# Ledger of designs, part 56: designed miniproteins, single chains, continued (3)

Each design is a single chain, and the fold is of that chain. pLDDT is the mean over its residues in the fold that is shown.

## One batch from the design tools (miniprotein)

Design m9920
Fold by ESMFold2-Fast:
Structure m9920 (fold): chain A 78 residues (1-78)
Amino acid sequence: VPAVELTPEQREEVIKLALEAGRSLLDGDVEKAIENLKKMGEILIRAAEEQGNPEAVEAYRRFLEEAIKQIKAIGEDR
């Protein structure tokens, strides 16, 4: 995976959004979990774009798409 340097503020926000997404999944709130994952992905993609790392941008988009797909599948099957 291409390396991307996050600022302390970006890293803290990513962790916060990841924890909120996990909590939403445990509460059965699939839509809120997806929303928090999208926000987390936007921060990671933005950081990679600002650092001129297109491989990291593509990797983060791909991981985000797969994560959202898996969560949607769980939400539809129960």
Scores: mean pLDDT 78

Design m9921
Fold by ESMFold2-Fast:
Parts: structure tokens; C-alpha cells; sequence
Structure m9921 (fold): chain A 82 residues (1-82)
């Protein structure tokens, strides 16, 4: 639906802003903060994978996939800092 698509676009925008925030702070995290960020990113990844499976809009599918790929890369970077 148009309402669902609009909500999903907003979620994608908010997730992108969060990823930028994590990247900017990546070198300043404590071990406890690293674990919190990894957990948050894994939870976001799970939610986005569900939306990727459900969404029929090809533009939104492409945007979700890009964000999923970026989250996976960022999780890998954070895990290396453990």
C-alpha cells in the first residue's frame, strides 16, 4: 500500500542516518557499546530482511538490499574491534 511504502521509506531513511552515526563513532566505542551496536544492527537486519521478502516495489527492494549489505559490512567491522 502507499501508506506501507511511505512508512518503509521513512524506516530506510532513519536506518541510513543511524548507520552514519555508528560509522562516525566506530573508533570511540567501549567493548560494552560495541556489543550493544552489534545487537541493534542485527535486530535492524532481521526487520529489513522481512520487509525485503514482503515488498513488491522494485525500487524499495533495491534500497533495502543496499542497506542490508551496508549493515552486514558494518557488523563485520564492529566484530573485528572486539
Amino acid sequence: SAEEDAGLKKVIEDVKKYLDYVKENIDSYTPEELEIQITMLKNILKVLEKWLARTTNPELKAEIQKVIDEIKELISELEKKR
Scores: mean pLDDT 87

Design m9922
Fold by ESMFold2-Fast:
Structure m9922 (fold): chain A 60 residues (1-60)
Amino acid sequence: GTPLSEEELKRTVDLLVQAGVISDEQAEKILKYARNTAEVAKIAGISVSTANLFLELAKK
C-alpha cells in the first residue's frame, strides 16, 4: 500500500468516518496501527483502491 504521513492518515480517517465507511472504533484502530493504505483497507474492510481514493481526497 501507499505510505501515509500522520496528517494524511488523520484526514483520510476523518473522510472515512464522515462517509459512514468506518466506525469510531475502527478509526481509532487505524490511527494507532495503520502506516499505509493496505493497512487502512484491512482495518476498514475496504479495497486498497478505495483506501487510495480516500487518501487522494484527503490531499485536496
Scores: mean pLDDT 86

Design m9923
Fold by ESMFold2-Fast:
Structure m9923 (fold): chain A 78 residues (1-78)
Amino acid sequence: DLLEEKKKELEEAAKKSKSVEEFIEKAAEILRDVKDENLLEELARYAVLLLQSVFAVPNGGEATVEEWKKRILEKAGH
């Protein structure tokens, strides 16, 4: 399952990253080759969840989630 595989890659990226910026770069690389928009949306949301849980990024509701998703997706070339 590509979703589960990419989720594990994102979890490993979060574990290995020393900063929010490093994680965003790794997450963007993981998402760069994802062509399915529904899968991309799901994975980008999961990456934001990892930012909030691992790096203590504030949970500011949907607006904050959309801002972080946008940063990751823009770096991924989407």
Scores: mean pLDDT 81

Design m9924
Fold by ESMFold2-Fast:
Structure m9924 (fold): chain A 101 residues (1-101)
Amino acid sequence: SLEELLRKIQEELERAQRTADLGDRGVSLAKEVLNRALKEGEETFKQGMDELARAAREIARVGGGPLGRLFSAVQELADKTGEYGRKALEKVAEAASAAMP
C-alpha cells in the first residue's frame, strides 16, 4: 500500500541521515553505475541510470548541498567514462529538475 511504501521510504531516509550523508550515498551509486557500465555495457548502464535518477530526485528534495556533491562526482567521472558520464550527468540534471519545486 501507499502508507507502507511511505513508511519504508521514511525509515530509509532516517537511516541514511544517521549513517551517511545522502550526497555520499549518491556519489557511491554514481561511481558504481558508471564503473559497471564500462565493464558490462549499455544494458547495465540503463538499469543503473534508473536507480541514479531515483536517487537524484530523493536528494534534490532534501537539499542543494547533497545534490551539488552528486553533480560534482558525476562531472568528475564524465571525462573518464565518456558518453556514459555525459548521459549520466544529463539524466541526473533532468531528474533533479523535475523533483525541485
Scores: mean pLDDT 67

Design m9925
Fold by ESMFold2-Fast:
Structure m9925 (fold): chain A 69 residues (1-69)
Amino acid sequence: MSKEEFLALARSIARILTEELGIPAEHRERLVEAALEAVDKEFERLSKDLRALAAFIREVLLEEWRRAE
C-alpha cells in the first residue's frame, strides 16, 4: 500500500469516527486534518500495524475534541 493510499484509508476512518463520536459537523474537517497530520508523522510505525490505526485515530480525535470547545 502506498503512503497516499494509507492516508486515504486513515481519512475515511477518521471521518467515520468523528460521526461515531458525535462531533459537530463544523469541527469535523479540522479534527480529521489533525488526525491525518498525526498519522503522517507516525506513518512508518502505523503502516506496519494496521490494527493500531483506528485506535490511534480515535485517541487523536478525542484529544483534539477536548481542546476544541
Scores: mean pLDDT 80

Design m9926
Fold by ESMFold2-Fast:
Structure m9926 (fold): chain A 90 residues (1-90)
Amino acid sequence: KREELARRMRELAERMAEVLEKDNPETAEAIRRAGEEAAEALRAGDTRKAAVHLTAVGILIAAAGVEGVSEEAIEKARELWKEMAELAEA
């Protein structure tokens, strides 16, 4: 179900971006882009490429934390990132 995995990946990335958007709109936009690339990789069946893009999302979350995004928002983003990673391994 590559199309369903891609759709769920995009949904998780959008929820993560919404959590971060108020405090860091630049990081939210970067996460939307990386999430879309991960979703397209999953749709193409390229799980290795999806993992690379998910690593980029993890780095973006870490950077947002350093730049002072709230601990609650970072915790929520990390939870969503874990769901994205589990989806890519399914």
Scores: mean pLDDT 83

Design m9927
Fold by ESMFold2-Fast:
Structure m9927 (fold): chain A 100 residues (1-100)
Amino acid sequence: MPPSEVEPSQERLREETRAELEKEDPRLGELFDEIRENVKDKEKLKELAEEMGRLLAEKDESTQERALNLFRRELKELGLSEEEIEELVKIMEEARKEAK
């Protein structure tokens, strides 16, 4: 991203959201790291989305919305298409519903 002014603000907001999610559950932070490392592995991404959904089932709605927003943003930044992101979001939502 060429605009240096915009990048630090976006990064700070991401770090802050991540810190809030990690405060709720350290495993959420770990899942975001694993997603980033496995962005090229479609099957692994599906497994990680399912695990995140199950974890979010135990959280309040505010935490779920923040995690979902960060999840979409991270995947988009990692170069996934909107179709691939929606597929993973669907898997996550289904796993969340099954957990409770």
Scores: mean pLDDT 75

Design m9928
Fold by ESMFold2-Fast:
Structure m9928 (fold): chain A 66 residues (1-66)
Amino acid sequence: SLEELVSEILRLQEELMRDPAAAREADRLFREFNDRLAANPDASPAEVQRLVEELRGRLQELLERA
C-alpha cells in the first residue's frame, strides 16, 4: 500500500541521515522525485505510487552501499 511505502521511505531516510554522504545523495533523490512530480501535475494516483516505489528502491540501494 502507499502507506507502507511511505513508512518504509521514512525509515530509510532516518537510517541514511546517520551518514552525511548518504544523506546528501538521498536529498538529491528526493529533489529528483519532486521535480518529476512538478513536471507531471496531472499524474494519476497509480503513477504517483509507481514513482514512490522507484524512490523507495533507490533509497534502499543507497543504504545497502553505505
Scores: mean pLDDT 82

Design m9929
Fold by ESMFold2-Fast:
Structure m9929 (fold): chain A 75 residues (1-75)
Amino acid sequence: SNEAVSPPLDPSTSEEFKLFAGSLMSLLEDAGITVYPSQAELEEYWAAVAAAEAAGDSERLRALRAAVIERARRA
């Protein structure tokens, strides 16, 4: 049963989340890693993405993506 939960604050956030999650999965597979990131790691990156999106800072979003790639390869 799907109970009512808090709706997404921003529509773009939902799209960003899908892209972020899909990108991470692709990066992990490409790096030969089949382990999903922990909830703490997802929350950390998600909070940073939300802050950058709210600021409208495209360069910061790009830097965050680079960090995600680096972390996936390191794992």
Scores: mean pLDDT 63

Design m9930
Fold by ESMFold2-Fast:
Structure m9930 (fold): chain A 93 residues (1-93)
Amino acid sequence: MDSKTQQLVEEAKRLIEEALRLAMEAIRNADDVELAKRLLKEADKKIAQAEKKLEQVKSQKSTPKKVILELEIELGVAKLALGVARLIVRKRE
C-alpha cells in the first residue's frame, strides 16, 4: 500500500472513531437534549466525511481488500451507534 493510500486509510479510521465517540457522548448526555443534538449533528458530519474517505480508499488499486472490509465494518458499527443515539435522544424530546 502506498503512503498516500495509507494516509487516506488512517484519516478514514480517525473520522470513524470520532463519530463513534460523539455518538456515545450523545447517549451519555441524552438528558441534555440540546447538547445531545449538537453532538449527533457533529457525529453525522464525521460519518459523511468518513464515507467520502472510504470511497477514495476504494478507488485506490493498491488498497488490500481486507483493509476496505475492516473500514466498511467499522463505519457500519459507527452508523448503527449513531442511529441508536438518535432514537434515545428523540424519545427525550
Scores: mean pLDDT 85

Design m9931
Fold by ESMFold2-Fast:
Structure m9931 (fold): chain A 75 residues (1-75)
Amino acid sequence: GEAKALVDSLDGGQALGLVGSLKKKDPDAVDAAIEEAKSKGITDGEDAAKLVAELALEKNPDEGKAIAEELKAKN
């Protein structure tokens, strides 16, 4: 979907930046996304960051999209 396409356009550092920003706005959604990544065995740092970013973005679509687009525009 759109969230996955946006996250796939980010590098690992940008994905971590998005997760950090969303955690300040909706920590419960980010914590739930981290637990989902762990339950799927996705523990590699970059792969985990991108999955967490995608799941958190789906819960916070308007704010997450704005942050992701700003991060992408800097690169």
Scores: mean pLDDT 78

Design m9932
Fold by ESMFold2-Fast:
Structure m9932 (fold): chain A 101 residues (1-101)
Amino acid sequence: MEARVEELVALAESLTPAEIAEFRKEVEERAEGASEEELEELAREVEPLVEALLARALHLAGYDPAEAVEVLEQLKNHTLPEETRKKINAALQQVHAELKA
């Protein structure tokens, strides 16, 4: 997973929502049947990519709010730590505020 995350972080600015969804599926498949400790470790391994994609989504909110929402929804994985989910939800609220403005 670590090498895969590192590769995707390098490409984070150019990843399509479909590619993000594919990676999310890989994470969900690894999370199936995992212990609480294994889920925490998986979350740590994917955190750099989540942060890179969050930064991208917030940047896109000024140009394409619909794409930003789609990217953030793909990052909304229920197996991720509560703190990461809070960041994703805060980013979604920020993008929704931009859509209303």
Scores: mean pLDDT 69

Design m9933
Fold by ESMFold2-Fast:
Structure m9933 (fold): chain A 87 residues (1-87)
Amino acid sequence: MPVLSVEELLARMEELREQLIAAGYSEVEALRIVIRMVEHEIRELERERQKALEAGDEEKAKQLEEQIANYRAVLAELRRRLEEAEA
């Protein structure tokens, strides 16, 4: 699977947030939903990384570690935006 950059992931999360707002969610509600989705994706990637490590697939484990790091950076930025929106 391709490793998505922080910028690409943020762009996709922003598109999703805009779609949720268009569907009737508030800006704060949309951010909370997107944050929960990112947290879920990180958990799935961590499970896949563990399986890759157990299988001795070092290259796949490395790609998953990079993807997890990028998702965690996105999560931190989304949480920062949520704190600003709730201020």
Scores: mean pLDDT 85

Design m9934
Fold by ESMFold2-Fast:
Structure m9934 (fold): chain A 64 residues (1-64)
Amino acid sequence: KKEEILKLAERALDRMGLTPEQRDEALKKVKETIDKLEAQGKSLAEIIREVTNVLLEIKRKEKA
């Protein structure tokens, strides 16, 4: 469910120690990813996988 994926993403972002601006931008990317994949008829498992990849890329960029 979209809300559950968003809650999981929010929790992951909170653990990254992002600024409020970075967190808002990251959440926007997650929401756009969910909406895009849902519009394409992707399964819940595929949406979770792509959201996880987006979160990992955000984490790598913030650590670099």
Scores: mean pLDDT 78

Design m9935
Fold by ESMFold2-Fast:
Structure m9935 (fold): chain A 89 residues (1-89)
Amino acid sequence: DEEVLRRLEEEARRAYEELQGLPAEERERKAREFVARLTSRLLALLAGEPVPDALLADEERARLLARLAAREGLDLTPAQIRAEIEAAR
């Protein structure tokens, strides 16, 4: 798990830097793709089950997960992710 978390941290840091160099429209698209991938990896890592397609289809949930990942430096737990999503509902 620590190896996956370190990989996610490195990917997030580099993706963030690359996004800053892109035009606004491309940044938004790439950011959403990145959040979707990060969400799928986090859910697979933490839940040990297939990623819920319903969760990934919800762009707002993807944004919340990205915000939580940024706040915690990718040290999120499944409980924190679910709690924040439920609170945002």
Scores: mean pLDDT 55

Design m9936
Fold by ESMFold2-Fast:
Structure m9936 (fold): chain A 83 residues (1-83)
Amino acid sequence: MKEEEEKEREKKYEEFLKELDKIVEEDPSPVIREAARLAKEVLELLREGKITREQALELQRRFAAAHREGGEALAAALEAAAA
């Protein structure tokens, strides 16, 4: 039962990665693309177990601060995926 919830989270995580990948390729704004690349890298590190969820949330906060004009939605997506 709990494993099924984890599988659903994995599907949502994969969906978030696809959304970020689309932004990296299609968005004309370099700031937004850079924010998407950083968010994707953090999600991949979290997936590989190289960082903790708490570290991912901290990085998300720093990304939001660094990319005030580009990445608010991406930072929110990263936080949702890490939850």
Scores: mean pLDDT 65

Design m9937
Fold by ESMFold2-Fast:
Structure m9937 (fold): chain A 63 residues (1-63)
Amino acid sequence: SMAESLEIAKRLLAVMEKLYKENPEATLQEIVDRAKALLAKEGIFPSGGEIAMAVLEFEEKLR
């Protein structure tokens, strides 16, 4: 559902924000790849759409 996808996107975004705070020089691709790896260890596998939602919101917050 859209609500479930939004929750997964928010979870991914939170991990991305934490990683960026720890290393502000990391590229977006590095942040996404590391965030995906961390969520995979918790059994969470975001879809391409959920990743796109998280990335768009992450970039908006950096502006």
Scores: mean pLDDT 87

Design m9938
Fold by ESMFold2-Fast:
Structure m9938 (fold): chain A 75 residues (1-75)
Amino acid sequence: MSDQSLQDALDLLSVTGPDDTQLQSQGYSLLGNSYYLQGNYDLAIDYYTRSLSLDPDDVSTQSNLDNSRLNLQRS
């Protein structure tokens, strides 16, 4: 799953232009998910934050960001 999420994110980001903010947001969210599943919460936070900068109303990504921050504090 982690490898698939990372590949999907890279594929999505490779076809988006700088003005395609919706697809870029989705790609960054998928990168965040990939790093979260690997336990790399620092990178997960970075990519979720990038995703939310493009789509701030994405409640799922906000929740995943909060969980990543919580896991960093618990580690």
Scores: mean pLDDT 76

Design m9939
Fold by ESMFold2-Fast:
Structure m9939 (fold): chain A 66 residues (1-66)
Amino acid sequence: SLRERLREAALAGDQEGVDAAMAELFDKIYEELKKQGKPEDEAFREAVKKTGELYDEVIREARAAR
């Protein structure tokens, strides 16, 4: 899954892997929000927020799991 790829890349210090997983996740969320009828600027802001929240969650989970 994208979440697992993000977790593995973050733990490995693989910045390219982190960036790639974050980009895929952002695109998926952004497309879902646009499909729901949100204006492009609102969809963009929400996608940025949700992508960042998921990144923070993955990093916390990875650190807690050791």
Scores: mean pLDDT 80

Design m9940
Fold by ESMFold2-Fast:
Structure m9940 (fold): chain A 93 residues (1-93)
Amino acid sequence: MFDSDRTDSIIQQTIQQMQSTQPITAQLISRSSDGLIWRITGPDRQTIRDFRRQIRQSLRDNGQDHAVIRPTQISDTTTILTITDASNIASAP
């Protein structure tokens, strides 16, 4: 079952771990029962892509494998991550 509170905690932990080795900044924009929106800023597109992979892996390792991460690239250094339950994404335009 998707749990936005638990998902948020896992993401925050992953951000803290990644920030110790990577020049990444992350800001929570929105938190609701339906999902989370995070702004991720890094030095390049590849670093942000690797960060997304780490979040996805952390979510799976913690039993949140039904969480879906949808990236929206704003620039080469900034991406918005929308994290929701898979069923909600299938129904949204």
Scores: mean pLDDT 74

Design m9941
Fold by ESMFold2-Fast:
Structure m9941 (fold): chain A 89 residues (1-89)
Amino acid sequence: SLPVPEGTVGQEISSELFEYFRENGAKTAEEAVISKSELTKRMIEEYGFSEEEVNKAIDELIEKGYVELLEGNKIQLSKSAVDELLKKL
C-alpha cells in the first residue's frame, strides 16, 4: 500500500463524492446521498486508502460543513457543497 498524507485522503474523498453526485445529476442536498459503506468501499478499492483514513476524512468533512451524517449510516452533501458542485456544471 502507498503512504497517503491525511490532507490528501480528505481531498480525494471530497473529489470522489462530488464526481459521484455530478454523474448522478444531483441538484439538491436531498438528492446527494450515499451510504458510508459504499463510499468507504470505493475509496479502499480505487485509491487503496485504509478504512481508518476514510473515516477520519469523513469526520473532517462533517466538521467543515461539507457533509451531514444521516440515519442508516448515510452521508448527504450540505447545501454549500451542492452549490460548489453546481458551479462545476
Scores: mean pLDDT 73

Design m9942
Fold by ESMFold2-Fast:
Structure m9942 (fold): chain A 86 residues (1-86)
Amino acid sequence: SKIEEILNDLLKKAREKGSDTLTKEEVQEILDKYGYELVSFDRDEITLDELSALLGAIGLYEFLEKNNVPIPKELREWVEKRVRKK
């Protein structure tokens, strides 16, 4: 899936750096390839755990949208605070 491809690209970048943390710029460069934009993060660095949680939430959001299921308000607000589609 697209979400798994994004996660794999992020994991590859983290391995190349020897770190479990990516900069906002590094994350945005990867997300740009898939048509997503980071809205905001409180820090300039994002951990793989935070990225995994974000991608899981995006995956659920997309799954619900594709199946014409109403997206829960809490999920919508949480995702849209952090990322948007271009």
Scores: mean pLDDT 82

Design m9943
Fold by ESMFold2-Fast:
Structure m9943 (fold): chain A 92 residues (1-92)
Amino acid sequence: KVHKAKVTIELPDGSEVEKEVDLEKASISEIAEKLQKMAEETLGVPVKVYLGVKKVTIDKEKGEIHVELEAELYDEVTGKKLKAKVEAVFKL
């Protein structure tokens, strides 16, 4: 089984950073952890992450659950809010 997430972080200048990450578990908490690490590495500051589920689609033909998440990232030093999106594919 392979679980994957595509993470997109929108930076304050309007540019985007995208990365595909492999997931060990079909877990939103693992996504949050990997997103926080990616954001902290990109921004160089501690970041607080909040995730919300936007859409869930079950693809029975492929044996996949597709989860679209919206994230708000808060720079704990400056208080600036950033937006992120996550598209996760969990294998059944």
Scores: mean pLDDT 78

Design m9944
Fold by ESMFold2-Fast:
Structure m9944 (fold): chain A 89 residues (1-89)
Amino acid sequence: MLEEQLRRLEEALREAIRSGDSVMMAGIYGSAKILIEILKEKGAPKELIERAEELAREAREHISPELLKKVEEIEKEFKEAKEKVEEKK
């Protein structure tokens, strides 16, 4: 399932680059970073983690600075929300 999700993100990035869809590229970057965290947490094969990291790197290079900052802010908010929920449990 996670490998299939990674493959779908790789395909989406390819299409976003072809169409010049900066919003889609920003979304792919955010999703790839979340996927990297999940893969590491589950002890997935290093090949999958490296593929997700490469995907995030490629997406990041094609995002406008404004959208990149917004994606990073959203990631930070999700991380803070997760930590707050885990503190309660």
Scores: mean pLDDT 75

Design m9945
Fold by ESMFold2-Fast:
Structure m9945 (fold): chain A 71 residues (1-71)
Amino acid sequence: MTLIDLKKELKGYPVNIEKVGDKFVVTPQPGADLNVVKQHIEDALKKLKITNYKIEVVGSGDDQKLVVTLL
């Protein structure tokens, strides 16, 4: 899986995606529901046939991010 593949699957959702090493950092836009964004990431990974992954919430308050680690 590449950053381009993940960006295509999450196209149109209120998120910014960057690759940092072997991890993907997904930053929700202000006002986006974090749980809805997490579900969209899980659906995208499933569609890309990725079954071994971890999603962690990092940060606090309104600056929370989702970090996707491929296992």
Scores: mean pLDDT 78

Design m9946
Fold by ESMFold2-Fast:
Structure m9946 (fold): chain A 69 residues (1-69)
Amino acid sequence: SAMREEIKKRAKELALRNSLEMFELYLKDPSYKETLEALIKQFGIEVNPDDTPEEILERFRKKLEELLG
């Protein structure tokens, strides 16, 4: 069903947006440092000391897009 495929696509888009919004919050708020580090390790994101929050967020987005298809 075309309707069923559209619903799946919208669900993936919503999941991606919500995950990126939460990850951006973790990047900007030092109180979430341990949560951020756990997510970076879980998703296998490469992080260098000189990386900007924007560069880390983009790598997380790319990883999520690969996982969501």
Scores: mean pLDDT 81

Design m9947
Fold by ESMFold2-Fast:
Structure m9947 (fold): chain A 91 residues (1-91)
Amino acid sequence: MIDELIDKIVDLLREKGLFDRAVALTPAQLEQLLFELIFKEKDEELAKAISQLMLEITRQRVRENDPRPRGSGVAFHEASELLAERLRELA
């Protein structure tokens, strides 16, 4: 479920010592950090967890007949926004 995947990503950020940095970021800044970790640092564990979250977000929107645009970029933006919201709740 989406909440379990978000919590898994938070745990990965804690294990990597990035939690305190991540909670201070805006959603746009967090998206940039996640992009750098996946594509520049080649963090396979984080990439896998985010991909699973993106897929589940897309599946939920299909189940809810949500007419908003879909795609990997949109799902990545939504995943980053949901993660930023959870991080603020935990800070």
Scores: mean pLDDT 80

Design m9948
Fold by ESMFold2-Fast:
Structure m9948 (fold): chain A 79 residues (1-79)
Amino acid sequence: SEADKLMEEAKKLVKKAIEYSEKGDFETAQKYAEQAVDKANEAVRIAEKEGFDRELDAASILLYAATVLVVTKRELEKA
């Protein structure tokens, strides 16, 4: 489904954000985390049409992506 594709894209972007964060490149990590949040938001909007369980799956990915973004921004602000 379209929501599944967006969820997979968001997960891939979160993984990239974490990878760059582990390398100390918090600026690049923030950019990937922001992209992950955008893709996850799109997935939530589409998943709403597919049913409650699908919306919860997409919302869980959004929450995780948003958490990674918040943590990455805090690390960048400390530098």
Scores: mean pLDDT 85

Design m9949
Fold by ESMFold2-Fast:
Structure m9949 (fold): chain A 84 residues (1-84)
Amino acid sequence: SPRITASLSSMSKEEVEEERRIVEEAGLDLEIDPEKLTITGTLESVGRASIAALDRLAREQPERAAELQAARDALEAALAAAPP
């Protein structure tokens, strides 16, 4: 499958760095850039990891749940529209 790059701009640099650690510990074929707030991988892998990260943050930070849920929905829509 071709690799895509998605934005994690709804997360802070520190949250993206934590996600990179989680992905590396899980052995997933994903490239996370905390400086650019991006995640790169296959459409399925990027979608799964990004949605899981936003859902986790919404549970941990309920004051941000509305923004994080909106970001999750926007990301899901963007990934569904991504070229193959």
Scores: mean pLDDT 79

Design m9950
Fold by ESMFold2-Fast:
Parts: sequence; C-alpha cells; structure tokens
Structure m9950 (fold): chain A 77 residues (1-77)
Amino acid sequence: SRPPLSMEEQLEILFEAMRTGKLTPRDIEALEGIAKELNLSPEEVEDWRNLLKPGAVATPNVVEIYKRLQEKREELG
C-alpha cells in the first residue's frame, strides 16, 4: 500500500496546481487531505476546487482558505 501524503507534500501539490493550472487526481487527493487537516466545510472545499477551473473568480471563502494554506506552509517550511 502507498504511504499517505504528508501535510507538506499535500500543500506543495496544491500550490503547484495553482501555478501550472493543471488539475490531476493527485491535486484532488491533496485537496481532500488539506480539507480534513484544516477542518474546511464542504462549501469551502467546493469554492477552492472551483478556483482551479479556467475563469474562476476568487470568493471570500477562497481568499480565507488561501491564507490558511499559506500560514500552514510557512509553519511547516
């Protein structure tokens, strides 16, 4: 069985997805892992997922999630 992704690995995958505009199954796995760790609501997870789509507009929820991801990345890095 595959070892689980670390929090640092999940964050790096999500930031790479944002940088490249590529949404892969790995990005979905990372999003689910981060959602569990940060206690994101289903609505917040959906808003974050939608940000990765072409033409997406940042919502207040997405801005707050981005800040929490950045803070967590700084905490771990």
Scores: mean pLDDT 63

Design m9951
Fold by ESMFold2-Fast:
Structure m9951 (fold): chain A 94 residues (1-94)
Amino acid sequence: SSEDEALFRRFLALLYEAERAAARGDHATAQAHLDEALRVAEEMGRTSADPVGMLEALITAVEHFAAESTDPALRAGLRALRDRLRALLAELKA
């Protein structure tokens, strides 16, 4: 849906903002953007017509960002976000 597309775009924008913050050494701001990305994912899990499919897409995006990241702190934050999204997905499949 257009709402799911908007939330997905917001999620991706937050991952890019986290990369930009990390690139300037601002790991606190990078982590704040990842924490906001989790809140967007939780909203998608509640409001999406296809919450499983949308969360799987978010997990794929986070895995891509983690694989491409050369910053150890950002990569750790992205992996933690991935694991939290996987837990949320598991709850929806129960």
Scores: mean pLDDT 90

Design m9952
Fold by ESMFold2-Fast:
Structure m9952 (fold): chain A 59 residues (1-59)
Amino acid sequence: MSAEERERLERMLELARELAKESRAAGLTAFHDVIEAARGKDEEIEREARELLEEVRRQ
């Protein structure tokens, strides 16, 4: 994966975190999108997005 692709995934994750602060439903959708985008490309970002998704679902 290129540095540009990693930066894009990191930005998507950051935006998902911000959306989750405003709306639980929007945050859940955004984290799901990050998981799908990171799948097969970045296991660390996929794992972090899955953990954050579960945290939002519990709260």
Scores: mean pLDDT 81

Design m9953
Fold by ESMFold2-Fast:
Structure m9953 (fold): chain A 88 residues (1-88)
Amino acid sequence: LKNGFSQLLTNDVSSVLGQLVAQGHGRELREMIRRGVDPDDLIAFIQRHATLTPEQVEDLRRIHEDPEGREQMLRLIEFMLRAIEASR
């Protein structure tokens, strides 16, 4: 993630997304982001499977409201899903 927008996907947020993908929730997470669900619904889904700090909650809300941020999250999730499938 070496680009001018990499700061939207902090290491903490990327780690949380990776945790959900590794637990088998990546496909559902991807669909929610693609559908543009309310940020609160996305955050609630993530919090069922991972602990979020208040800062991570705020970052996720802002990233999800930004079309570029959503695209970056989708690309990361899709990349990780493919990597996990290839490792099985």
Scores: mean pLDDT 76

Design m9954
Fold by ESMFold2-Fast:
Structure m9954 (fold): chain A 61 residues (1-61)
Amino acid sequence: SKAERSGRAAAEGGEAAGRAAAYDAKKHNPQLSDEEAERLARAGAEGDAETAARLLAKAGV
């Protein structure tokens, strides 16, 4: 279906944007591990404020 195809294309674009966002997240929060920076970037992109807040609190921000 069109919705499924649009969702797949958005997911692929989201992966590339997610990698760039993870790099930026680590640059601004160097105390985070690479994996934690990726999770923070993903939480921000998905609007998951609870996960983002937990990761920032763990980083001491």
Scores: mean pLDDT 64

